# Designed miniproteins, single chains, part 68

Each design is a single chain, and the fold is of that chain. pLDDT is the mean over its residues in the fold that is shown.

## One batch from the design tools (miniprotein)

Design m2343
Fold by ESMFold2-Fast:
Structure m2343 (fold): chain A 84 residues (1-84)
Amino acid sequence: GALEVGRAAAEGRGPTPEQMEASGKEFGVDPGTAAGMAIAGAYAKLAGLSVEEAERLMQDTARRSGVPEEAGRIAGRKAAEAAK
């Protein structure tokens, strides 16, 4: 689920296909999009990031992972706002 994907990202490794598929089912979207959202959500929760910190970190992570930077930025902001 989302926490497993976020933990993998926080440890500097990519999520497994199985973790991505589980997140896809959790969010009802394709595995790639779900993984990006789960990484943003879980990482913001685990790290206690501010909105600005979550935005920048997820933007950079999205860029490196081949996900659109804008999608990562928005997901990071939403996750941080939900955590507050």
Scores: mean pLDDT 62

Design m2344
Fold by ESMFold2-Fast:
Structure m2344 (fold): chain A 83 residues (1-83)
Amino acid sequence: ALEPLLKKTEELIKEAERLAKEGKKEEAIKILEEEKEKYKELIKLIKKESEEKGQWTEEMEKILKVLEEIIKKLEEKIKELKE
């Protein structure tokens, strides 16, 4: 279910772009930053659980790569909106 996460991120970015066009740039930035922090916490949790269980799987690596890609997309849009 990695595809649904990427799609959700794209939809959130479009919503933020719409808010910014309506003059709600600060609100747009806030929702993107809040979503970014959620994914950062999720990465931290996954890494902690894998260390505690002593198990690291290719599926975990794929999930982490997708989450890191989502964070980058959110950071790029936040930067664009602040310009």
Scores: mean pLDDT 80

Design m2345
Fold by ESMFold2-Fast:
Structure m2345 (fold): chain A 98 residues (1-98)
Amino acid sequence: SMEERIEELIKELLELAGIEATEENIEEAKASVRRMLKQLPAFIKKMEENKELLTEEQKELLELAKELLKLPEEEGMLKLLEYALKKAKEQLKEEALK
């Protein structure tokens, strides 16, 4: 289910951050992700106003934010968490190659 997938992604992100995947920490992470989704319209406006100054990575994030705004809350949470986990794993791989 989407709920189980969201919890699995949160657990992986918490583990990568060195945080215990307790029920309390999972609930707090879910609340944080929901809050981020509610802030997307303001984020998109700010990024669009500074479009000419954006890096390629920031432009990718802007396009993701626009797609997330079109989705139901649970689907938006899932996609945002998948993106966050992908970026976290890419960063760890880059650090390991030094």
Scores: mean pLDDT 84

Design m2346
Fold by ESMFold2-Fast:
Structure m2346 (fold): chain A 99 residues (1-99)
Amino acid sequence: SLEELEEIIKEVEQIRDSETDPKVKKELQDLIETLKEAYKFSKTASPDDQERITKVAQSALDLAKEGHNSKDPNRALILVGSADAMLRMFLWELKKLAS
């Protein structure tokens, strides 16, 4: 749902705000921007596509949480970067099908 996506965005923003490593902070910001693009697309998407987007966004949040909780900046960079790439690819494929 759109409400679940808003909560996911807020949680990633909280992780970004608590992060001290500037490279990890930037990767989290890139993920937040991708999540906001997902949210905008979701407003015009079917209910089934909204649920699919929410599920992928939740997976992205889970990766960001794992990275942050590891307290290893290199692990955090890999996991957050992977989350952003995963969500971007999913949105690209979904937009292609909607065209």
Scores: mean pLDDT 88

Design m2347
Fold by ESMFold2-Fast:
Structure m2347 (fold): chain A 55 residues (1-55)
Amino acid sequence: SSLDQAVALAETMSPEEVAALIALVEKEKETASPDQQAQLDAIAAELRRILEQKR
């Protein structure tokens, strides 16, 4: 799923890149369809978890 791919990619990114991706996902959520809004919210939550684990 898109969530699994986003998580896998984020694990290879720097903390700065993950933070930028989170900001982009939050922005996209505002203009997305209702179905996509739920998925983007889930992606943003997992990306924040990954960011917290990076130093």
Scores: mean pLDDT 79

Design m2348
Fold by ESMFold2-Fast:
Structure m2348 (fold): chain A 93 residues (1-93)
Amino acid sequence: DELEKAIKEATARGLEVAKKLVELLEEYEEKISEEEKEKLLKKLEEIDRLAQEVGDAYRAGDLEKAKEKLKELEKQVEELEKELEELKKKLEE
């Protein structure tokens, strides 16, 4: 089932991006503003919410809703991954 595989892959990427955020916050605590920290943590919260919605829809057999929420999850994960890469480059300068 390609949908189940895609859900597992998106969930794994979400966990990796959460780990990268925690590592960045620990390494560069003094260089990251409270505003930026709150912004990034809110994005993680949104990713967690979307992952739950995807899982709930899939378990309920609502495959169309699961696909729709999965696309939103994948987009949010990709956007946060890019933001963390840009932030890391800026912090290393």
Scores: mean pLDDT 85

Design m2349
Fold by ESMFold2-Fast:
Structure m2349 (fold): chain A 78 residues (1-78)
Amino acid sequence: SERIESFEKFMRANIKRLQEEYGLSPEEVAELEKLLDEAVDRMKAAGVEDWVFMQEVLSVHDAMRAAKAAAEARKAAG
């Protein structure tokens, strides 16, 4: 529970930083927040299954890396 809460807080803060620093669209922010909400719900449903927690952490990190890379590419092209 504490582990999941810390992860959620950290990831929401990072989504806001990406929005502020790289200018993510409201749609991109909403997609990342939805992905995080769904990942947190799956982590809570799985209880203490470390493999599920690790898979969801990697999935959210990968999505955030992709969003950042896309925003950087748009900024470099403009």
Scores: mean pLDDT 80

Design m2350
Fold by ESMFold2-Fast:
Structure m2350 (fold): chain A 94 residues (1-94)
Amino acid sequence: SKEDIYNKAMKGLENARKLFEEIKKKYPDNEEVQKLVEEGLELIDKAEKELKELYEDPNTTEEELIKKVEEIERQVLSKYAEVLRAIAKYEAAK
């Protein structure tokens, strides 16, 4: 159902938020990691708003909601990969 798709996506974003917040706490002195995490958190905030708007719109189909979830998932995973690369460089350097 549209509700199940929405609820699953929102839980995914909550989990992603927790991961980014944990990273932010672990690397407080790393400016690059802090910036990338902040960008990730902003992306999650935007995604939550967009998903809610689509979910609450009675004209939005399940297919359209799924496509938006997939787009958001790609964006969040891409940002997470950037964060992990920054961490790897930092840990290798000190």
Scores: mean pLDDT 89

Design m2351
Fold by ESMFold2-Fast:
Structure m2351 (fold): chain A 74 residues (1-74)
Amino acid sequence: SELLEKMEKLLEQTKKAAKNGDLDKVSDLTTESAVLLGEAEKLYKAGKLSEEELKKIKKIYDEILKIHDDVLAK
C-alpha cells in the first residue's frame, strides 16, 4: 500500500537523521509518521485498509518512536 511504502521511507529517513545527529529532522519525521498512522487508522475503520497492513504501519511507527526517544530522551 502507498501508506506502508511512505512509512517504510520515513523509517529509513529517521534512521539516517538519527545517525547524523539531526535531532530536528528526527522530530519532524516522527510527527509526519504520527500523521500517516492517523490516516491508516481512519482507512482501517472505513474498511479500506487490512488489519495486517495497519499492524505493519503501527510496528514501523513504534520503531520510529523508539529512535526518537533514544536520541531525544534525557
Scores: mean pLDDT 86

Design m2352
Fold by ESMFold2-Fast:
Structure m2352 (fold): chain A 105 residues (1-105)
Amino acid sequence: LDDELARIQAEVEADPSKRYTAYLRLAELLVEAGRPAPPDMLKEAIDYAKKNNDQELLDKIKEIVERSVEIARRQAEAHADTHPGLARRYRELVEEYEKLLKEID
């Protein structure tokens, strides 16, 4: 992950227009690793896609958000009894993702 992050950062530094594609690639890597994608990164990608009327891109972001919801809900359940504070943070993430889904729709 760290090597991939460094690679993505170098690409964005060389060509800032790739920032948005870098965000999606990062989000995909995170959900594939069983980690929810940061809501702020997804919101930037949604705003960009809407501004450019890129429906294919919105559909791809929606898939990542939906997978992040599933991951966050699973983590909230897994930590409910042992780490209630962490479980609460995951429930808050689910709420943020649900708001993002409404922005896409």
Scores: mean pLDDT 78

Design m2353
Fold by ESMFold2-Fast:
Structure m2353 (fold): chain A 91 residues (1-91)
Amino acid sequence: EEEKKKKETKEYLNDAVNEAMGYIAEGAAAGDEGDLEKMEEYLKKGIEIAEEAAKYVKEVDPELAKKAEEALEKLKKKAEEILEEAKKKAE
């Protein structure tokens, strides 16, 4: 049963990361179209999903906590790169 719980937590993390990546991709597309407000909204939603998932995983499976933090860090870096690129285009 504990193995099942660990598998479910890992699946939850993977699903949350995929959902966050989807929002980040939509944010990037909005930025490319010049819709900076929509870009910021979608990027924020993606990061919030990833932060909630990382927080949950840290509380229920400390062994997966490092993987959750690494996923969150990568998503934050990707969102920052999208924001910086959009700012350069707006200059």
Scores: mean pLDDT 80

Design m2354
Fold by ESMFold2-Fast:
Structure m2354 (fold): chain A 85 residues (1-85)
Amino acid sequence: LEEAKRAIEEAIEHIRRGDLKAAAEALRKAAEALREAGLENLARVMEEGAEALETEELSEEQLEQIIGQLEGTLKVLERIEEELE
């Protein structure tokens, strides 16, 4: 799960810097890592987020909503990681 968490953290940082292309690439890396971990539903959510960042004109409010969703995903992954230890 570390690779997925790192990629999501990188995506959040890229969004905050306004680098939506780099953020989308980071979310795709997160999706791959999540698929390897068997978390297919979360992987799909990351892929959908990446497509939105690349193809849509997003407002600042929409970007903040995406960041909030990614932060929520990080909290879920932290709980899963702790439960598997």
Scores: mean pLDDT 80

Design m2355
Fold by ESMFold2-Fast:
Structure m2355 (fold): chain A 94 residues (1-94)
Amino acid sequence: EKEKKVLEELEKLGKKAVKAYEEGKYEEAKEYLEKMVKLLNEAGASKAEKHGLAYMLHTLVKMSPEEIAELLGDRSIPEEFKRLEELKKRLEEE
C-alpha cells in the first residue's frame, strides 16, 4: 500500500535525476537522488536497495563514497563500492 506509493515516487525521481544529469544539471540531479534516499530510509528499504542507490549516486552525480555513506547512514558503502569496482573489472576482462 504505502510501499506502492514509495516505488512510484522513486521511479519519478529517478527519471528526473537521469534527465537532469543528461542535460548537465548535476546539482538538480543530486537533489532528486537525495530525495530518493530520504524516501528509501522512511520506507525501511533493505541494505541491498540502499547500496544500489548509493552506487547510482556515485556514478551519476560523482558524490564520494564517504558522502553517500553519511547520507544513507551506512559506513560500509566505501568498501562495497571497492568490491563492485573490482568485480566489474574482472567481468570486463574475462
Scores: mean pLDDT 71

Design m2356
Fold by ESMFold2-Fast:
Structure m2356 (fold): chain A 90 residues (1-90)
Amino acid sequence: MALITLPGVLDSPENRELLERLRRLVDEAMATMEDGQTFMADPRDSLETIVEKLERFLRTKENVVDASAEQVTAANAELGARLEVPRAPP
């Protein structure tokens, strides 16, 4: 069974379009994820960052376990301009 864990997000006018996008991405992930795949968003991430990470997860098929600020910091330090570029598929 595929697993998706997302932090609670405040429903606000500014976030409404992003929340709708997030819901669509979650539905797509649930439909397309293979058994054993996992997406766990960092609860400290902004809604925009969570959406970007979920889109990358869907393209790369690599598990995302963002339980810590350390992972976000490491990704930003490593990637520079690569943060938005999907990794090559396995």
Scores: mean pLDDT 60

Design m2357
Fold by ESMFold2-Fast:
Structure m2357 (fold): chain A 78 residues (1-78)
Amino acid sequence: SELEEIVREFVAEALKRHSAGDLLAGLEAILAGDKGPDTPAKRAAEELLTRLFTRHPELIARKEEVIRLAIREIRRLS
């Protein structure tokens, strides 16, 4: 799907700058609504999401689906 292609593109770019472990931990924390301290993992995930939603603001309404697809894609590549 077009959404899956967009998510794969932004995950591939994020993996050039951040570890898969940090991106997974950060995305899972955001998905869970974790109110704990800001961590490098959370910042890595937030950077991925900020870049994606800046390019594709229409996907903000589908944030949870985007996060789940990003987690799935990172696990596929790991």
Scores: mean pLDDT 89

Design m2358
Fold by ESMFold2-Fast:
Structure m2358 (fold): chain A 66 residues (1-66)
Amino acid sequence: HMTEEEIREKLLELVKKRLDEMFPDASEETRQRMLDAEKAAIDKMTPEELRKLYEILEKWDEISKS
């Protein structure tokens, strides 16, 4: 059972990884704006929503890697 803080940190790491993969040539400003938007959204989520989103992103990362 992951803590809320752990889930947020994991989500931000996955978001950064996905942004680098999807937009490798994007400007630093564009990537930062996307990260800021994700951070704001994550801050508003319930613990249940955070866990579900993390599982979805982790699954997406696994599929992409495979």
Scores: mean pLDDT 73

Design m2359
Fold by ESMFold2-Fast:
Structure m2359 (fold): chain A 102 residues (1-102)
Amino acid sequence: ATPVIKVKALSQTTVEVTIENLGDLKSIKIDSELGRATVTFSNGKEVIIQVQGARITSVTPSGGGDKTVLTITFEPLEDGIYLAIATDGKQQGVAVIDAKRS
């Protein structure tokens, strides 16, 4: 099946990444200061998640079957527009976040 990658902004500090048809989640590597998470699946495929200019503070996996849902919290370094991008190199999802100070 064709991979499906979706990114949804839940708040100014949280995005939800939904990944379908890549099989079972194997591991997650967080490069917090780079705003990057690398998600590896049992088939060896990877999804790279990038929130440039923000620190990733947590990645929480959920979902079931062939659907992986990741709740990603991040700390914007300053007010402004952030892009959350998730890609496997062919498919991508993007969310635009307008981050304002609390």
Scores: mean pLDDT 83

Design m2360
Fold by ESMFold2-Fast:
Structure m2360 (fold): chain A 72 residues (1-72)
Amino acid sequence: SVEDKLRAAFQALDFDGDGTVRASHVRQLLRDLIEAGGARPTDEQVAALRARIPDGPVDWATFLELVGPHAR
């Protein structure tokens, strides 16, 4: 399922097992998903990702809100 794929991605990025992932890794995953959709991320899209995902830890709930729409 989509949820199983998202959980696996989160666990892979949560390499120290603290229940959070790095903002930089979430931004990279979203850029990769845009590229998988057949488009290159624009500078505006990259800037928007930095604005939506400021530096710091990202928990599972926030990860789902950010990545879930792109994984459908």
Scores: mean pLDDT 74

Design m2361
Fold by ESMFold2-Fast:
Structure m2361 (fold): chain A 73 residues (1-73)
Amino acid sequence: SEEELRKEIKKLYEEMLKVRDSLIEQGAPKEKIDEVDKLIKEFEELVDRWQAGADPEEVLEEIKKIYEKIKKI
């Protein structure tokens, strides 16, 4: 459902923000923080595409790829 999809997207967004907070707390270099911020912006652009009528399953798959990239920083 759209409600379940919205909940999963929100959960992934919150997890991305937690990774960013963890990197800041660990004193990560600015370059790593900037990379996370770029990926969060890509996430926000994908949410905009979903709201504009993009396929929700494709949007979720791309969001999961962004999350995996953030975890590797």
Scores: mean pLDDT 83

Design m2362
Fold by ESMFold2-Fast:
Structure m2362 (fold): chain A 99 residues (1-99)
Amino acid sequence: KKKEELYEALLKVKNGEGVELPPWLKEKLKELQEAAKKGDFEKFKELIKEILGLEEEEIEELLEKAKEIAKKQNRETPEYIMNITFQLAMLEFLKKQEE
């Protein structure tokens, strides 16, 4: 059910529709921001698994890709790396829900 709510919310955002995020998602996004601010990569990975249902190996691959992006942009901060990782994880989640 949470996964379906997440998909519907992200799909509406993709289609340019206004959307109110479910309370559980707002809470989890706040926890993600706090983990990113602390540089807590372990807690961050755990939260991504809970929110998006991705495997740990997939998240680690996205994290490495995010580190390379941050390095090229001269923004190798934990917060920025985690923000890019979350964006990549959301795109991977949507890809898996589409056909």
Scores: mean pLDDT 75

Design m2363
Fold by ESMFold2-Fast:
Structure m2363 (fold): chain A 92 residues (1-92)
Amino acid sequence: MEALEKELRELLLEFLRLVEPEGRTVAAIEQKDAMAAAKQAPDPATQAAFREAAARAAPAVERLNEFVEKRGLPETLEEAVELLRELIEELR
């Protein structure tokens, strides 16, 4: 189960990199996760950067929603992993 959650996360990050090759949104997500793991509260500048990264993720969210509408909403982690793999292959 944990391995599948890790795979889903890695596929989501790969998908975000395909939509935004500069990787700024992925970098912001990784920073937010690292800060959460370290139990660090983001300062106002870091909070602003996270909000900007969320706005930059909008095209990726739209592409994912469009693909989910075509394939159906995944009900399990296994289905979510398969859906993201298919989406990534279509974008390559």
Scores: mean pLDDT 73

Design m2364
Fold by ESMFold2-Fast:
Structure m2364 (fold): chain A 72 residues (1-72)
Amino acid sequence: SAADEARKKVAELAEKLAKEYVKGPNQEKDEMAFAWALQDDTLSDEAFRARLREFGVPEEHWDELLALRRAA
């Protein structure tokens, strides 16, 4: 389904971006938190953007990730 494809794409992109941009002793936890944030419908778009900023994700990817989160 489109939702399953969106989740897979989001998970793959999240893993790739986390490995490239998230560093330090909490990297694994931050990667998991990032993946959870993408699937958490209780988070506002603003809260989700704050999470992306915390993980070091470039702003040019935020709109695509927001769109994938809304589709999932």
Scores: mean pLDDT 72

Design m2365
Fold by ESMFold2-Fast:
Structure m2365 (fold): chain A 82 residues (1-82)
Amino acid sequence: ATWEAVQAALRALAAEARAAGLPDVEILERLAAYAREQGLDAVAEALRLLRELVEAGRTEGDAEQVARAEEIRPALEALQAE
């Protein structure tokens, strides 16, 4: 599978989960599971970190949440470098 095909599948899964009324945390968890099934460990790890950030950031952002966002950036950049 190409990254383009994976992006299309992730978008479709996200749209379906969103239409079902799932919260962002659950949507991200499902996307991470799909990425793991496709052998995309960096994508799965980025989605896991995003899920943790969203869950922790429900009240407000702080220095710890900013640090988590910075940890996610390298994984997302690696994902975009096809």
Scores: mean pLDDT 64

Design m2366
Fold by ESMFold2-Fast:
Structure m2366 (fold): chain A 73 residues (1-73)
Amino acid sequence: SDEIAALRARAAETEAQLADFKKQGEENSKLILKEGYNELTAEFMKKVFEIDSKPLEAELAATRARLAQLEAA
């Protein structure tokens, strides 16, 4: 259905956004280590990226739950 197609598209978009956030976090972690910053600084930055991804993870979970409900019908 059109609703299922729209939800699949939204899930794919949110997954892509989360993948970009994870890639940015990995690149940032490499830069922190390369510049010789301490482990506490690296840990703090990791937590910041985790906090920023939480709303997208919640949205993806809600979209997937709705999609599963419709596909089970």
Scores: mean pLDDT 78

Design m2367
Fold by ESMFold2-Fast:
Structure m2367 (fold): chain A 74 residues (1-74)
Amino acid sequence: KKVEELKKLLEKLIERAKEKGLDETILAILEYLLENVEYLKDMSVEELLEMLKETAKIREDEEFLKIVEEIEKE
């Protein structure tokens, strides 16, 4: 069930990233995580969100950070 929550989170992130026209690199990262979600089984939704926010900050990707924060509030 924890994997199910991570899968739903990643699906929402991919959908919004596509809607906002984010670059192929971010989409590839999110799709890779979704494909390998079973290997993230020990990670919580909160831990995944924190990792993605840090990734956005390191890459100075303001739009991706905004998408992650919007989904976190839901």
Scores: mean pLDDT 79

Design m2368
Fold by ESMFold2-Fast:
Structure m2368 (fold): chain A 62 residues (1-62)
Amino acid sequence: SMEETAEAVAGALEAAGADAEAARRQGRKLSMDGKHSSGEAVEAAAREAGASEARARDLGRM
């Protein structure tokens, strides 16, 4: 479901060093926009949430 996707994305962003609040916001946004697991969208969301460039790029390779 979208909620499961949002939680999974938020968790991955937090693990990459993103701010918890920003990670949840970005996870929900990706889920609602249908960009749930595309590498490009996840990498962009990680950067926006404050993850390091290297961590964001690694997430984008999922």
Scores: mean pLDDT 70

Design m2369
Fold by ESMFold2-Fast:
Structure m2369 (fold): chain A 63 residues (1-63)
Amino acid sequence: SNEELDKIEEIVKNSSLSEEEKEGLLGALEGLKEVELSDEAIEEIKKGLIEKYPELAEAIKSL
């Protein structure tokens, strides 16, 4: 289900990240929606995003 990816996109859009970082992340998330990821793969993506962008951690952990 792409529901979790849609929620992550909204977190990115509403974050304080730079416009360049937002564009990069949003592009990557749109690409991921095309491959119908498993729940396990989405969990790994969430962990990777928290590790790379700690400012998103609280919002992503609330999902």
Scores: mean pLDDT 80

Design m2370
Fold by ESMFold2-Fast:
Structure m2370 (fold): chain A 67 residues (1-67)
Amino acid sequence: MEAAARAIAEVLGIDKPEEILKLLRDAQNRGAEARAASATPEERVARSDEIGLEFVKRVNKLAEEAK
């Protein structure tokens, strides 16, 4: 995860890869909870998509703030 957070920070010009790492860890925790709680494959996909969209929005906000 640390390498992925650093790569994303570098590509987007964000000086704080640790903030991206926190977002990745939060997304991973939410993904684990969604998998444990999901009764169907469709529910799991829907929850995964929501988690992914939230992560992307937060990363984009950090990139905008870096400008």
Scores: mean pLDDT 75

Design m2371
Fold by ESMFold2-Fast:
Structure m2371 (fold): chain A 84 residues (1-84)
Amino acid sequence: SMEEIREAARRVAEQLALAAKTNPQALEEARAQQLQGIADMAPSLGSERTAQLQQLLDAAFAAAEAGDVEAAAEHLVEMARLYL
């Protein structure tokens, strides 16, 4: 359900924000790996959806690094909608 997706996104956003404070190098590596994963799916997603997912992922990580858990969670929810 959309409620479960929002709750999962909030938990992920909290973990990203914590990682930004406790292990920023690992967070940077995770960001790069996730962006590469989206790029690798480009043939099946199409160029437009791939670009949207990359922008949302970058925005989610940037919000988490800034400590904005709510903004990070919202970006992750929008990413999930693009996979549905």
Scores: mean pLDDT 86

Design m2372
Fold by ESMFold2-Fast:
Structure m2372 (fold): chain A 85 residues (1-85)
Amino acid sequence: SKEEELLLRFQSNVGRLGLVLDLSSDSSDETREKVYSLLQQARGLLDQAADYYDQGKLDEAMELVDQAEGLLDQAMKLIEEDKKK
């Protein structure tokens, strides 16, 4: 169901917040600052998605989860690029 898919994606992205933070520990200060900013934005979007879910606004919640996922993907790319320097 749409609700089940939303909950699974939400849980996955919450788990990714901790993983991305952990993976950034060996990154440069500049990369860590950028990653931290992206993590704060992603967390805010996930908190807002939870609020929309509580209101029964599943489509709006899903859009916010999609946005959070994009920010986490961006943070991971910054960490990977930093490792190649």
Scores: mean pLDDT 88

Design m2373
Fold by ESMFold2-Fast:
Structure m2373 (fold): chain A 111 residues (1-111)
Amino acid sequence: MTEEQLIKLAEELIELAKEIIELAKKVKMSKKVKKKVLELAREAIELAERAIELARRGDLEGAKELLIRAAEKVIEATMLLLREAELSKEEILRVISIALRAIGIILDVEL
């Protein structure tokens, strides 16, 4: 996997985490769950941004490790939304789509 490919995957993870933040603002859930979802999404963005910096410095293995961690944070946030939030059918499908994209990124990095 190239530097350019790792940066593109990190940018995709940042966009997925931003979608989680926007969804969390609109959806009914407890204050405690909402705080945790927002914290996980923010941590995913920070990890993905650090992965971009490592990739640009030629640390491709460090970038891969941070991308996997960022994707895991996105998946954890999606699981919380599916279990604890009041979601419409369309919102459920969107959350599942985000989770599948994050899983795809882990597979692309590890395989």
Scores: mean pLDDT 91

Design m2374
Fold by ESMFold2-Fast:
Structure m2374 (fold): chain A 83 residues (1-83)
Amino acid sequence: MSVEEIEEELRAMAKAVNVEDLDDERIRALAEYLYENPVVTESDLRRKIEEIMGRELSDLEWQKYFSVVAITAERFGRRIVPD
């Protein structure tokens, strides 16, 4: 597994879920986060995505971003755990 493989999956999932504001730099930052962190809490993940986006997410936006990341994380043996 590589950061580049995680990036490609995140890009594919973002397109599938119609998330339009994840550019290449944001996808790279998120891929590096997942690569470095085998297990994260849902709160830590939300905080990291809000940091990358530079804004707070609504609950509806969070559900979309969570879907993108959760599918990618599962594919690469990364775990997102409840708080």
Scores: mean pLDDT 84

Design m2375
Fold by ESMFold2-Fast:
Structure m2375 (fold): chain A 65 residues (1-65)
Amino acid sequence: SSESRAAQAAVQTRRDKEFSSLEAKASAGSEEQHQALSAQARQRMQELADQKSSELTSLIRSQHQ
């Protein structure tokens, strides 16, 4: 009957949605870890730039005596 077919389709759609949700969650977890590593690398680059800036400022101050 058409009702049985509709019920079967509804179950399949629900399973597809649940699978898609789980895949999205697994993907998001991986992306979050990648984003964290990217942020850490950016922070280290900024620290190096700040260190260079600090060294330059120290050198300029040292020459003003």
Scores: mean pLDDT 75

Design m2376
Fold by ESMFold2-Fast:
Structure m2376 (fold): chain A 68 residues (1-68)
Amino acid sequence: MSVLEQAKEKALEYAKSKGLEVEAVYSKVEGDRIYLFLKLKDGRVLAMEFEVDEEGEVKLVKAVLAEG
């Protein structure tokens, strides 16, 4: 599984754990950082930043919920 696929799975699990309904997922990869923007059904955006370490582990660094 790619690091981007791992980040997407973690992001969807996080959103589900918070009761957020995801409509669309947008991604940007920059080196060891993965940025995901989850558009929610209510129009808000959950912006998430992930880091990939030396072992290929994907870790959530921050999550910010913004109005759409």
Scores: mean pLDDT 82

